Designed miniproteins, single chains, continued (2). Designs and how they scored, part 77

Each design is a single chain, and the fold is of that chain. pLDDT is the mean over its residues in the fold that is shown.

## One batch from the design tools (miniprotein)

Design m6851
Fold by ESMFold2-Fast:
Parts: C-alpha cells; sequence; structure tokens
Structure m6851 (fold): chain A 81 residues (1-81)
C-alpha cells in the first residue's frame, strides 16, 4: 500500500488536474492509511469530515479548498510520525 507521503503527492496532482473522482478516491485512501497508522482521533475526525464535504459537494472550488485543508492535516500527521 502507498505511504501517506505518496498519497499526499497524488492528492496534490489530482487537485492540480481538477480530477474530482481521483481526489475523492485518494482522500478515502488517506483516511484509511491514517487510521492504520493510529493518527490522533481529532485529526482522523477532521479528515473524515473533509472526505464527507468533498463527497457531498459539486462545486469544484469548494472541493479544491477542502482537499487543500486535507493536505494540511496530512502534513501535520506526518510531522507527528
Amino acid sequence: MPSLEELLERLREAREKEDVETMREILAEIVAKAKELNAPESLLELLEDILRAVEESTDLENIKAAVEAAELVVRTILRML
């Protein structure tokens, strides 16, 4: 399975390409990987909330902003590992 760093890079690439389906798929993989790594519960809850927002939104700018927020959360998790 890819590392959180690899998933973060793929998420950024998907956001730059404005590929909504790939952003949703990678974000779901990030949530699963963060749970596997025993990331702090508060940060996991933030990632799950962001995933729901991205899945429910049809607005590209809102999706991109939510994904950027997820990227910051993932970087915070990586600094704690």
Scores: mean pLDDT 85

Design m6852
Fold by ESMFold2-Fast:
Parts: sequence; C-alpha cells; structure tokens
Structure m6852 (fold): chain A 78 residues (1-78)
Amino acid sequence: SELLEKLEEILEKVKKEKDPKKALELAEEAIKLFEEAFPDKQITLGVAQLILAVGVAVGEPKEGSIKAIEHLIEEVKK
C-alpha cells in the first residue's frame, strides 16, 4: 500500500520533529494525502482534523499530529 507507506513515513518524521509547527505541517500533509486517496471518507477526515485541532488547542500540537496520523493509518489498514 503506497498510501500506508507514505503515512508511516510522515508519522516517523513527526516523531523525530522538534519544531511543533513543522510537526503540524507534516500532519496536514498526511491528511491531504489521505483525502486525495479517499475523498468520500469524510468522517475519518473530520475526526483526524478534530484530533489535530484539539492537540493545538491544549498546547500539544506534536502529540495531536501523531494521533491524527495514527487515526488515518488505522483506517487504511482496514
């Protein structure tokens, strides 16, 4: 699965990222890649965006980014 490989690669980059803003940009890239592959998975996309928004709101953008990408990976593995 090309999408799974790309999402897992982005997840590893986020885990190593020290800049919270760059971690957020990587999560947004992952969401965009998932949307391009599964435009009809609106609930999964909405939940990933909500996870990301909550992470930012509570001051944990890196953790939110990791959890959002993990949510997308879980959907691809079905």
Scores: mean pLDDT 88

Design m6853
Fold by ESMFold2-Fast:
Structure m6853 (fold): chain A 71 residues (1-71)
Amino acid sequence: LEEEIKELEERLKKNPNDADAYRRLASVYYQRGEYDKAIEYYKKALELNPNDKVGQDLLKEIERRKKEAEA
C-alpha cells in the first residue's frame, strides 16, 4: 500500500496530467479511511476527465462516507 502510493506519486511527478494515477491514489486513500485526500485526488482526476461518470459516482460515495463518519 505504501509502495503503491509512492509509485503513483512518482508517476504524477513525471506526468501531472495522469488521471488514472489520481484515481488510483484516491482509491488507496479511501481504503485507508483518509477521505479528505481521496476526495482531493478524485476531484483532480475529474478535472482531467470530466466525462468520467464512474469517477463522478465514486466521488459522491466518498463524500457521503466522510459525512457519515463525521456525524
Scores: mean pLDDT 78

Design m6854
Fold by ESMFold2-Fast:
Structure m6854 (fold): chain A 73 residues (1-73)
Amino acid sequence: SDEELLAQAEKALEELKKVLEDESFSEEEKKQALETFLANLEKIAEARPELKEELEKLKKEAEEAYKEYLKKL
């Protein structure tokens, strides 16, 4: 269901945030994690256009988390 897809995307965002805060991951691995997350959101948006607004909010949150990570470098 759409609710289940959004819940999975939200869980993936929380896992991305953990990766970004974990010093055991390289800068390259963290960038790849962001890019993979964003690509998956785009695939969901293409399959389920009605979810685009909610997915765009998750995209912005992921991009802001990555910007905050970069500021700490």
Scores: mean pLDDT 86

Design m6855
Fold by ESMFold2-Fast:
Structure m6855 (fold): chain A 55 residues (1-55)
Amino acid sequence: NEKIKKIEEEISKKRIDPKKATKEEIKEIAKEVGVSPSTVSYWLKHFVENGEFPK
């Protein structure tokens, strides 16, 4: 999934902790990746709960 890969790259680049991501960090990732902040929040929660991003 291209958008998930971009989120992973953005998290790595900014050294963001998926468990502790702020609302501001989520909005910034959403802007860079071209998705809604709610989508980023959902994918980060999925990663924290399952150890991987959704397909």
Scores: mean pLDDT 75

Design m6856
Fold by ESMFold2-Fast:
Structure m6856 (fold): chain A 62 residues (1-62)
Amino acid sequence: MELSEEQKEEIIEKLTEETGLSREEAEELIALLEAGKTGEAVERFSPEVLKYAADLILEIAN
């Protein structure tokens, strides 16, 4: 998937506010999801964080 810089910033902001991730952690999660590295994302992040990130991407990208 391909996100604009504005979409990435909105996702990072909401993800850090709602999940308590650092900005660096949120950026890494988005990079993994954009690269299709779902397995690595699942290993590094909780299921709740992953679901919230996926829901945000679907909302903001559409």
Scores: mean pLDDT 78

Design m6857
Fold by ESMFold2-Fast:
Structure m6857 (fold): chain A 65 residues (1-65)
Amino acid sequence: MEEENQKRIEEGFRLVEEAERTPDPEKALELLLEAIKTLKDVEIPSSVASRIVGLALRAIGDILD
């Protein structure tokens, strides 16, 4: 269970990093939604959750701008 959680966290982290590197806010949001879905069933640190929320808000803001 712990090693599976680590792998899912790593996968989610990759998606978050790809979202940060993506200049297209719609693609960034899609990557963040996939990261959230991947991490939903995994216990993640609050710092990681806050980062995902911050990036999602940024992407939504960029889309609406």
Scores: mean pLDDT 75

Design m6858
Fold by ESMFold2-Fast:
Structure m6858 (fold): chain A 72 residues (1-72)
Amino acid sequence: SAEEEGRRAVAAAEEAARRARELAEAGDRRGAADAAGAAALAAARARRAGAGPELVERAREAAGEASRAAQA
């Protein structure tokens, strides 16, 4: 279902955001940028799947966190 796909996408975005923070803290700028890209793709998947607004917003928030970590 769209909601199941959305939940998977949220989990992927949140994991990628966590990875982006860890890599940024370690000084791995390229790794952090790659992880932020993965989070953004996961957020796009949640939206494309037609998931409810709560899941889409959670994925978007995770992607935003990942992007901020990669740009720090």
Scores: mean pLDDT 87

Design m6859
Fold by ESMFold2-Fast:
Structure m6859 (fold): chain A 91 residues (1-91)
Amino acid sequence: NPAEEARRKLEELKEELSKRLGGPKPKTVFELQERMSELLLEEDPDEKKVAPEMLKRSQEINDLTAIVQIAEAQENNDQKVLDYMQRTLNA
């Protein structure tokens, strides 16, 4: 099941990223992106060492989130939701 696999990978990435950044586990993709932006703005050499990897993971997280949302919309057989999600998803 692609949606279940995507959800599993997404949770694994959130957990790993939360451990690397510290603090509470992010609950949304926007919170993850916000933390990465903060990391990039910080004058901390250790944090900046992982910035390229975290940016790549953020993009992967967005892709996985899109897969889950699209799969859920398709299961509901709701083309309006599917079209809306695809249009609102940014690369």
Scores: mean pLDDT 63

Design m6860
Fold by ESMFold2-Fast:
Structure m6860 (fold): chain A 81 residues (1-81)
Amino acid sequence: SMELEAEILVALALMALGVAETTGIDPEWLAEQLRRLAEKAEELGDLETAELLREAAEAAARGDVERARELLLRAEELVLR
Protein backbone atom coordinates (compact mmCIF):
# COMPACT_ATOMS: atom_id res chain seq x y z
CA SER A 1 0.00 0.00 0.00
CA MET A 2 1.03 3.63 -0.45
CA GLU A 3 1.16 4.04 3.37
CA LEU A 4 3.55 1.10 3.82
CA GLU A 5 5.72 2.25 0.90
CA ALA A 6 5.94 5.78 2.38
CA GLU A 7 6.91 4.26 5.76
CA ILE A 8 9.73 2.33 4.05
CA LEU A 9 10.97 5.49 2.26
CA VAL A 10 11.09 7.42 5.55
CA ALA A 11 12.87 4.49 7.27
CA LEU A 12 15.50 4.55 4.49
CA ALA A 13 15.86 8.33 4.93
CA LEU A 14 16.46 7.92 8.68
CA MET A 15 19.00 5.17 7.95
CA ALA A 16 20.84 7.50 5.54
CA LEU A 17 20.82 10.22 8.22
CA GLY A 18 22.30 7.73 10.72
CA VAL A 19 25.06 6.81 8.27
CA ALA A 20 25.85 10.50 7.67
CA GLU A 21 25.96 11.26 11.42
CA THR A 22 28.19 8.27 12.30
CA THR A 23 30.62 8.44 9.34
CA GLY A 24 30.93 12.21 8.83
CA ILE A 25 30.31 11.69 5.11
CA ASP A 26 29.87 14.72 2.82
CA PRO A 27 26.47 16.43 3.43
CA GLU A 28 25.82 16.36 -0.34
CA TRP A 29 25.67 12.53 -0.17
CA LEU A 30 22.84 12.73 2.38
CA ALA A 31 21.08 15.44 0.35
CA GLU A 32 21.24 13.23 -2.78
CA GLN A 33 19.79 10.20 -0.92
CA LEU A 34 16.96 12.33 0.48
CA ARG A 35 16.21 13.87 -2.96
CA ARG A 36 15.87 10.38 -4.49
CA LEU A 37 13.53 9.27 -1.71
CA ALA A 38 11.44 12.45 -2.15
CA GLU A 39 11.08 11.62 -5.88
CA LYS A 40 9.83 8.14 -4.97
CA ALA A 41 7.31 9.61 -2.51
CA GLU A 42 6.02 11.92 -5.27
CA GLU A 43 5.68 8.91 -7.63
CA LEU A 44 3.56 7.22 -4.94
CA GLY A 45 1.33 10.30 -4.70
CA ASP A 46 2.37 11.07 -1.10
CA LEU A 47 3.01 14.77 -1.63
CA GLU A 48 3.22 15.62 2.09
CA THR A 49 5.99 13.08 2.73
CA ALA A 50 7.74 14.17 -0.49
CA GLU A 51 7.71 17.82 0.67
CA LEU A 52 9.25 16.94 4.05
CA LEU A 53 11.93 14.79 2.39
CA ARG A 54 12.75 17.60 -0.10
CA GLU A 55 13.04 20.12 2.76
CA ALA A 56 15.28 17.66 4.65
CA ALA A 57 17.45 17.27 1.53
CA GLU A 58 17.82 21.07 1.26
CA ALA A 59 18.75 21.32 4.96
CA ALA A 60 21.28 18.48 4.52
CA ALA A 61 22.80 20.23 1.47
CA ARG A 62 23.38 23.30 3.67
CA GLY A 63 25.02 21.12 6.36
CA ASP A 64 22.06 21.68 8.70
CA VAL A 65 21.87 18.08 9.93
CA GLU A 66 19.76 19.04 12.96
CA ARG A 67 17.06 20.56 10.73
CA ALA A 68 17.21 17.52 8.42
CA ARG A 69 16.67 15.26 11.47
CA GLU A 70 13.67 17.33 12.65
CA LEU A 71 12.05 17.12 9.21
CA LEU A 72 12.64 13.36 8.94
CA LEU A 73 11.12 12.81 12.39
CA ARG A 74 8.09 14.86 11.25
CA ALA A 75 7.84 12.64 8.16
CA GLU A 76 8.05 9.52 10.38
CA GLU A 77 5.20 10.87 12.56
CA LEU A 78 3.14 11.52 9.42
CA VAL A 79 3.58 8.04 7.85
CA LEU A 80 2.98 6.17 11.15
CA ARG A 81 -0.47 7.80 11.70
Scores: mean pLDDT 85

Design m6861
Fold by ESMFold2-Fast:
Structure m6861 (fold): chain A 56 residues (1-56)
Amino acid sequence: SMRAEQNAKNALEAARALGADEEALKAAETSVKYAQQGNDEKAREALEKLGELLGL
C-alpha cells in the first residue's frame, strides 16, 4: 500500500540520517522492497527488525 511504502521510505531516510550500520540499512531497504511489492506483512516485519537494531 502507499502508506506502507511511505512509512518504509521514511524509516530508510531516518536510518541514513542517524548513520545506522549496514544491517539496519539493509532492514530498511528490505522493508521498502516488500512494501513496493504489496507485501505489507513482510514490510512490517522488516521495519520491526530495523526498530530493534536501532534500539526502538
Scores: mean pLDDT 80

Design m6862
Fold by ESMFold2-Fast:
Structure m6862 (fold): chain A 111 residues (1-111)
Amino acid sequence: MKVEELVEEAKRHIEEARRALAQGDLSAAWDHLTRALQVAYEVMRLDPEKGRELIDEVRKLGRELIDAAVAQGRAPELFGLPDMTPEEAKAQALAFLDETVRELERDIAAR
């Protein structure tokens, strides 16, 4: 697949995640966001600059999704955290997002 086709696929998943979030479908939003991150990883391998731009968008939308899930009391349901407080669930989900992005950036920097 050409890098341009991967960029379009990632942007489509980001837009679908944003739409699902607006409709209150947190599970669909998380699924699309995860798929967008996977495609953004492939973009970053081929074009690091475009990949970083996509990952920044995923990170921003991920924070918005986590905030919405916490506000609705649905963070344990969405993230599979059975006995965690909403505050702890938010902290863990944000840490997971930040660590995943940092690992992708380190892998690219290491070749």
Scores: mean pLDDT 75

Design m6863
Fold by ESMFold2-Fast:
Structure m6863 (fold): chain A 67 residues (1-67)
Amino acid sequence: SKEAKEHYEQGLEYEKQGKLEEAVYHYSTALRLDPSFEEAAKNLEETLKKMGMPEGAKVVRGHYKAR
């Protein structure tokens, strides 16, 4: 979970820089390490929407639904 949090924070940093592809990579890695990481899932969904990929956001929810 510490590793997942570190990737999540890196995703936030890249998103602030407008590097959405890098942000997606780090949010996805955080979810791979912790599939119940709600914050990473929500930020991944929002970043995919910003990139014009709303269908990708639906896939994220389907795989990483916490409850």
Scores: mean pLDDT 75

Design m6864
Fold by ESMFold2-Fast:
Structure m6864 (fold): chain A 65 residues (1-65)
Amino acid sequence: SGMAERKKRMELLGKAQVEFQELLKNKDEEGIKKLLEELKATDPYIAELLEISLKIIKRRKEEES
């Protein structure tokens, strides 16, 4: 545990978010799914954070629509 591990996860999350945004921009839902699967194999906590973010984005859209 500690700050070094947190920093590593923040960097990984940042990189994943950049890739995630590019996939969203390209409307590549299969690419998003594959990215999440790869992250789940590498760091399941980061994968879950992105999955939660995706669900929030989608549900927010549905609730407003």
Scores: mean pLDDT 77

Design m6865
Fold by ESMFold2-Fast:
Structure m6865 (fold): chain A 80 residues (1-80)
Amino acid sequence: SAMAEKIAELALEAVKAALAGDLERAEELLEELRELGAPEEILEAVEAVLEALRAGDLLALIGAAIRTIGLVLDYLRSSE
């Protein structure tokens, strides 16, 4: 669905921004996801990515990013 694809795109862009160290862009994308009513699991996963970035914990950031990508892929597979 168009909504599922948009949620996936925004979540992956938030992860990309966080991996680039762009906290402001990642926070902006998280707020867009909330406004669209993204699934709570995706919101919590993106929030974990932002928390790891704020903490400067590279291993936690990579782990949270991998988890978020996995959840987004599962969401796209299950969305009708």
Scores: mean pLDDT 87

Design m6866
Fold by ESMFold2-Fast:
Structure m6866 (fold): chain A 92 residues (1-92)
Amino acid sequence: AAERAREAGREAAEAGREGGAEAAREGALEAGRAAQEAAEAAETKEQSILAGASAGLAYIAAGVAKAGGDPVAAAAGEAAARAAERAAEAAE
């Protein structure tokens, strides 16, 4: 789950660079969802920490979406990333 969130974040950044606003929007939403799934699937403190790290990549994907001209998708990605980060913090 955490590794998928990292992949989604990287794919979103690359897609935004190549495909513009539409690709950046899809990438940001997918990265945010993957980060949230990683946080929900975390059963250990280590997995929760990795979910928090994955939230960082989701924030980057959201930034790419915002730069591509879709602040709504960027906000959604950021919200999912924040949820994953708080879940990781609560596990400690």
Scores: mean pLDDT 61

Design m6867
Fold by ESMFold2-Fast:
Structure m6867 (fold): chain A 77 residues (1-77)
Amino acid sequence: MSQTVADMLNGLSKRAGRTIPGEQGKQIADLLNQASTYAKNGDLQKASQLAKQASELARQAGDDSLAESAQTISDFL
């Protein structure tokens, strides 16, 4: 479970870096990558918090689809 969630978060990190331009996209990608690492280590609480933060930033950047995906994973954790 933790590995699968980590892979999903890593996938969203790569998507954020590709679809959201500039520093905002990098920041969201970095947060999702950190969330992936915490999920791999079994720290689901920190992974959830970072995924929620990335979701909020993605909404501010105008990527509602990525924001919803990150929020859903966060809620599942």
Scores: mean pLDDT 83

Design m6868
Fold by ESMFold2-Fast:
Structure m6868 (fold): chain A 64 residues (1-64)
Amino acid sequence: SREAAIQAIVDKSIAEGEKNKLSAKQTGLNVGVELARAFAGELSVDEVQAIADEVTAKLEKEKA
């Protein structure tokens, strides 16, 4: 499904961010870039930004 494909990109970006010691913000930005590339024409800019911002916020909260 599209949701599973989006989640796979999110999970991969989180794993790469952890490997490369990226901040939550940098990981979120990378999610946005990868989603924009993979879903060109299928996800709006606003949808991509919302997903990226959600990932950033979740990772920042998980650092507690």
Scores: mean pLDDT 81

Design m6869
Fold by ESMFold2-Fast:
Structure m6869 (fold): chain A 66 residues (1-66)
Amino acid sequence: DPLVKRLAALSPAERAELRERMLAEIEAQLKEIYKDKPQSEQNALLAKLRSALEARWARLEAEIAG
């Protein structure tokens, strides 16, 4: 996985910063795309995406450590 190799080259602090930055950018893009939707729908979509991204990051961190 090219992403695992790229992340392994970064420190844990750098990976944490990158993860937060990526989440913030994705949240901003979703809010822009869905700005005409009710806030409750926007929040539900953001929560679902955040959960999926956090699960993926946890898996990537496990692959780097193992």
Scores: mean pLDDT 79

Design m6870
Fold by ESMFold2-Fast:
Parts: C-alpha cells; sequence; structure tokens
Structure m6870 (fold): chain A 80 residues (1-80)
C-alpha cells in the first residue's frame, strides 16, 4: 500500500501524516461533522504535514502519498 519508490524519510513522514490525519478525523467525528467534512479536513491536515516536512516535494509523490492517506481515512470512516 505504501509506494515502494518513497525514501525512508518520506515513508516516515507518510506514517506521521496518517497519524495526524486520523486524529483530525476522530476530532471531527466527535464534533459531529459529516463524513465528507471529516475526510476533507483530515486530508488537508495530512497535506499540510507533508509539505511542512518536504516543502519541495514533487507533485507526483505528494499525490501518491495523499491517495494512501485518503484510502486509510475512507477505511476509518467506514468503521463508524
Amino acid sequence: MIPESLTPEQKKALEEAIKEARRTAEAGMDAGLSPEEVLKRAIFTAVRVLREKFPDIPLETLAKMTEVIAEELRRLLAER
């Protein structure tokens, strides 16, 4: 699921972004936000984390990492 083309540092950042995104999603659900708003806010949080760690990240790499995060978040939301 994690792209094999990522560097070890990018993989670690992806894991951190997923954790931050999951925390944002859970907070949004606890606040009574819709699943669509929860997903949107969590993805924005993940993208922000990735860009803060890698300001010059290639768009293609960012898109691949974002898709992995979106898939994890969709699975989290499906459980609730």
Scores: mean pLDDT 77

Design m6871
Fold by ESMFold2-Fast:
Structure m6871 (fold): chain A 63 residues (1-63)
Amino acid sequence: SLEEELERLKDYSEEELQSVVLAAESELATHPDDAEAWYLLAAAYELLGKHEEAREALEKAKE
């Protein structure tokens, strides 16, 4: 869930969060139906202050 990913990533640096974004995007390029990867992407964007991108990723996670 978004809340679980936010809790997991809350102590990550900006550089680590950017790395998470790239990893999640790479996973989603091959498995676009991976809801957990969409939640991970949403959480990382939220913590980076990219609230609109986070919302879009969250909508994808929910189908």
Scores: mean pLDDT 85

Design m6872
Fold by ESMFold2-Fast:
Structure m6872 (fold): chain A 55 residues (1-55)
Amino acid sequence: SELEALYAQLARREVEEATGRAAEVRVVRTPDKLIVEATLEGSDEARVVGEADLP
């Protein structure tokens, strides 16, 4: 959805600016939360970089 795409884009930019490395960002939807994870280039481990509560 548009909201998930926006969160992914913002998180990716923030991580890439902070680290100077390319990042792959994914949004995971749970029953009560939206979780944003980023994986840095050269790493296979995703890290949580943002969360948003769902209404």
Scores: mean pLDDT 75

Design m6873
Fold by ESMFold2-Fast:
Structure m6873 (fold): chain A 53 residues (1-53)
Amino acid sequence: HMETVIITPEILQLMKELKEKGGDENIEKLREYLKSQGATDEQIEKLIEIAKK
């Protein structure tokens, strides 16, 4: 019934880390986790953008 990425506690924590600390390392951590969950490149980039706001 739903074909969207589910925001897990892990994703939320990684997004918070990126917002607070910034940096390529935190972007990479979020990207790697999302890839492991089967997220597309577009979904990953969208979540990174949201985390930066």
Scores: mean pLDDT 74

Design m6874
Fold by ESMFold2-Fast:
Structure m6874 (fold): chain A 75 residues (1-75)
Amino acid sequence: MAAEAERARREAKEAAEEAARAKAAGDAASYTGYALRAIGSLIDAALAGDAEAAKEGGEAFEKATGIKVEMKPIK
């Protein structure tokens, strides 16, 4: 569990840094690709037991798409 979460977190960090570079360069396609990769790695970390990764994934998705992601109970 911990090793999988740590690996996924590392992959998410690397993808997020690449996304930031692509955004600075104005490359929307590369930015979207790296942002989705970072989100996927954060989902993997969350599934491995890292609850904080789910929050970071939501924030990265908002940054990439401009769509708010809220994980609050409906009722």
Scores: mean pLDDT 68

Design m6875
Fold by ESMFold2-Fast:
Structure m6875 (fold): chain A 83 residues (1-83)
Amino acid sequence: MKKVTFIINGKKYEIDVDNKRPLKFIPDMNGLDLNVALVTAAELGLENLVKLLISLGADLEEALELAKSMGYERAVELLEKEL
């Protein structure tokens, strides 16, 4: 399993994830808030990171709207399963 490190509000998170096919990252990831991080993780299919971000208080409805506005179909499908 690949280990992924994510930084949100200055706090470092590490999770083990299954090998997923790489997708394009959101270019502005360097200043991630929870909702942007959630959309990015969902588009990449990082299920463990998606669950972690939801548990940290990410707004699932706002993230879903953001994913729809950007045309991230994979993120939309994954986030709808968490509703």
Scores: mean pLDDT 65

Design m6876
Fold by ESMFold2-Fast:
Structure m6876 (fold): chain A 80 residues (1-80)
Amino acid sequence: MDEILKLIGEILRLIGEILDLEKEIEEIKKKIEELKKNPTENGEEEIAKLEEKLKELEEKKKELEEELKKKVEELKELEK
């Protein structure tokens, strides 16, 4: 029972982290679009930094999604 509850807790934590990253990714995408619509003298540098940050966040999201998949597979084995 404790093992299942611990695993559910880990799954919920990963889901929360993925959702937080997804929101951050969407915020950065909106900022990039806004900078492209309203170009400033330093807009290209700001866009480049935001695109680099976006790439890092998307890579982190992928890692968390892979970890979530593994934890869900572990949970399925325990429920059987």
Scores: mean pLDDT 82

Design m6877
Fold by ESMFold2-Fast:
Structure m6877 (fold): chain A 61 residues (1-61)
Amino acid sequence: MSEEHARLVGLILRAVGAFIEGNKEESLRDLDEALEMARKLADKDPETVPFVERIRERIAA
């Protein structure tokens, strides 16, 4: 796993933790940062962007 992939996973886990604690704004902020990172990885891992978008959609609902 690349350093960028490890950082992406960390952001997603942080976002999920924030959501569980009731901090939806912080969760969405972390997911927006994760989505920017996923877009940079899209050429090598095109599944990453839809995956992060799906998580964000579920939390934003």
Scores: mean pLDDT 80

Design m6878
Fold by ESMFold2-Fast:
Structure m6878 (fold): chain A 70 residues (1-70)
Amino acid sequence: MEEEAKKYREEAEKYFEQARKAVNQGDLTTALRYMAKAYEAKSKTYQLLGDEEKAKIYREKAEFLRKAAE
């Protein structure tokens, strides 16, 4: 459990870094896609930690960003 939570936390950080690079290049669609993936990974991290309310919030943010990227 602890190793899985760390993995998803690291994935979220990686996706936020890729989103930042996309924003710097003016690629907003790519930035939104990476932010959606980052929030999805963050949602899974909170779910593993037992914080269901934060998991739900980040899952909803990921879905919103995914739709915005279309």
Scores: mean pLDDT 83

Design m6879
Fold by ESMFold2-Fast:
Structure m6879 (fold): chain A 67 residues (1-67)
Amino acid sequence: IEESFEAEREELIKAAKEALEKALEAAKAGDVSKAASYATAAALLYALAGKNEEAKKALKEVDELIA
């Protein structure tokens, strides 16, 4: 049972990484609104996967770039 949910968690982590990459690209481009939106999505996906530390790190990295 746990193994079945592990595959779903891996998809969530993958989606979180993709969202974070887009957030960092938006931040570098100066699009603060897109950067914040993607960073929030990445953090929520990490948190949903049980990766709270990764969620915090993602928000901090984007916040530092757009500050």
Scores: mean pLDDT 79

Design m6880
Fold by ESMFold2-Fast:
Structure m6880 (fold): chain A 63 residues (1-63)
Amino acid sequence: MSVEEKKALVERTANEAIEKVRKGEITADQAVDLVAETARSTGDPEIAPVATKAANRVLKAAD
């Protein structure tokens, strides 16, 4: 998997997590954990800034 594909996976996971938080299906904390776990599963340190930004988007959407 390329770095671009890994970034796309994290962003997709964040978007799906935001939708679930908005629907009341999961908490914001659970959504952040899902994004973090997805980023960790890539094993790529270049994904860390993308994961941090995505997690912040999840938290902001929960407000």
Scores: mean pLDDT 80

Design m6881
Fold by ESMFold2-Fast:
Structure m6881 (fold): chain A 67 residues (1-67)
Amino acid sequence: SALYEEALRLIEEAEEALRRGDIERAKELFNKADQIGTLLAIQGDLESAEELGKRIKEVKEKFGIEF
């Protein structure tokens, strides 16, 4: 879906922000991706919502961050 693809792009941009040390920008981007995940879950797309949550968690763990 277009929402899922947009969320994946936001996660990729968040990882790039983390590579630059821009934690606040990464947090904003992850929050936007989480909002899309919530919307997908409300619409019944639980599989896409779960995959987004997993990808966000993996990037956060890779950089040793939690928020």
Scores: mean pLDDT 87

Design m6882
Fold by ESMFold2-Fast:
Structure m6882 (fold): chain A 71 residues (1-71)
Amino acid sequence: SEKEELEKELLQQIEETKEYIENNDLSKETLEKILESVEGAIKQAEKLELKEVVKKLEELKKLIEEKLKEK
């Protein structure tokens, strides 16, 4: 189904983004832009009832917020 394909693609993108953030020292400005995108993605995923995507995006948001506290 379209929903299952979308969910799989989004989960892969989230994992790649998480790995990129964990393996690179990104600027505060870059992290803030990613955080804004993640917050928007959470709202859209909630509307689409993609529960696993929402969960993984919330985890990514926490990671970004922790990185920002170190800047």
Scores: mean pLDDT 86

Design m6883
Fold by ESMFold2-Fast:
Structure m6883 (fold): chain A 60 residues (1-60)
Amino acid sequence: SSELKKEIKKIVEEALQEAIEKNLSNEVFQKIKEEALNAIKNKLSPEEAKERIKKIIEEA
């Protein structure tokens, strides 16, 4: 759905901004991208996508 894609895009944009602010490695950016693609492909909820991406940043 277009709404789901927009919500995930917003989550990704916010996560990328946080990663830039924290000066995280290119590997973290790659992991964020991979989780976003996985969320879209497997039709995960925006909430689950957000939690998975948040963990990537917290573990970095």
Scores: mean pLDDT 81

Design m6884
Fold by ESMFold2-Fast:
Structure m6884 (fold): chain A 58 residues (1-58)
Amino acid sequence: SELLEEARRLEERAREYERKARELRESTDDPKALLEAEILEGVAALLRGVASLLKKKA
């Protein structure tokens, strides 16, 4: 299913953003970098939400 493949790609990108955010939080206390981590976490959450919706339609 094309929708399931799309959902899988979105979940994969979300995991990549989550990993990058974790690395930033573990490696630095710079406020700008921590804000970047927070933005990445928000984007990852949105991607997971869209992936969940696509799976329900597949």
Scores: mean pLDDT 88

Design m6885
Fold by ESMFold2-Fast:
Structure m6885 (fold): chain A 65 residues (1-65)
Amino acid sequence: MLEEARRLIEEAEEALREGDVEEARRLLYKAQDAIFQAMAAGAPLEEVLELGRRVAELRRRLDEA
C-alpha cells in the first residue's frame, strides 16, 4: 500500500513537471486514498505522515499554480 502511494506521488510529480494539472490532481487523490488504506491496515505512522506531507505539498503547488 505505501509503495503504491509512493509510486502515485512520483507520477503526480512528473505530471506536474509536464504541466498536466488534471492528471497530477487525479494521481494525488489516488495516492491519498492509498495512504488512508495503508493506515487502516496498520502501516507505520512515521511513513504515513511522511507520504501525507508529500501529498499535501504537491496539492499546495497545484492550488498555487
Scores: mean pLDDT 81

Design m6886
Fold by ESMFold2-Fast:
Structure m6886 (fold): chain A 56 residues (1-56)
Amino acid sequence: SYAELARRFGVSVTQVRGLKALLDAGFSEEQVVQYAMRELGLSREQARALVRRLRE
């Protein structure tokens, strides 16, 4: 669930949905990872883990 991901990664549910929307819009995994690092303050490792979960 998005609530579980939000809690695990220290971000809001709205932010998780925003990342999913970028993936659904056709942005690459790496582009969404870079966005999450810059805009949400996630480390590269955290951003990659979150984005991979959203692609599954």
Scores: mean pLDDT 87

Design m6887
Fold by ESMFold2-Fast:
Order: sequence, then C-alpha cells, then structure tokens
Structure m6887 (fold): chain A 74 residues (1-74)
Amino acid sequence: DYEEVLERLRELSRRLVENGGVLTPEELEELRELEEFLRRAAEELRARRTPELLAFAEEVQRIIAETAAALAAQ
C-alpha cells in the first residue's frame, strides 16, 4: 500500500528532523526496509508508468526534498 509507505516515510522524516539527524537502530532498520521498497518501486516505474505509481514517486521526492531542506536548516 503506497499510502502506508508514505506515512512511514513522513514519520521517519519527522523523527529524523526532530532528533537532529539521529535515528535509533530500530528506525535505521525501518529506513533500510523503506529504501528497498523504494528501489523496487523505481524499477516498477521504469517498466510501468501507472498514475498511482507516478503520484507515489512525486510524493516520495517531495518528502525527501522537504526533509533535506529541514536538516540543512539546522
């Protein structure tokens, strides 16, 4: 479920920013799982350009950009 993955990304982003760029071992493991999911989603996007997958990719890029900007401001 793309919405579930997006919510997990937003939660990790919030915790990362809130804690000054530090994640717990459990959060790092969750990040690795999300990275693998995103890698597979990117492969799928190259093979199939569905509206749902395109919307998911756009939202992921937005979350990453906002997180990077927030961390850079610290």
Scores: mean pLDDT 80

Design m6888
Fold by ESMFold2-Fast:
Structure m6888 (fold): chain A 77 residues (1-77)
Amino acid sequence: VTPEDANASAEEIQAALREAARAGDLEAFRGALLSALARLAADTGDEALAAAGRALLATPEGRELAREALARFQASL
């Protein structure tokens, strides 16, 4: 899935998150999170939420948050 692909299915996003977590690939995991955010915006009509989340994930702080999320997700696998 692409980072901003709102057409990505929930199944594709879940598969991308799991694969990135298994690989320990932070950039792939961030990409899957961005796709999930785009999907959420499409489903809820909340473009401001998607824009805010995308902006956050582009920052060093957001990258660290994604790294923490990846570590927690890996621990649950």
Scores: mean pLDDT 73

Design m6889
Fold by ESMFold2-Fast:
Structure m6889 (fold): chain A 78 residues (1-78)
Amino acid sequence: MKKEAIEEIERIAKRAKEIAETIKNPELREEAIRAVEELKKKALEAVEKGDFSKAASYATAGALYTIGLYIDEQLAER
């Protein structure tokens, strides 16, 4: 179970990072990448503690935050 959870968190983080890399604004891109890495770390820590619900929440938050920053840039450009 821990191995599967780690693999899924890594997969989610990789997808979120790919979206972050498409952000044109360097500040927003750096913020998105940093947020993904921080929330990935918290998700992996939750897995180590056996708290899979918390791990899923952190992984999801990282992905949604990155998507939010991407949308924010698109709206700023109109």
Scores: mean pLDDT 79

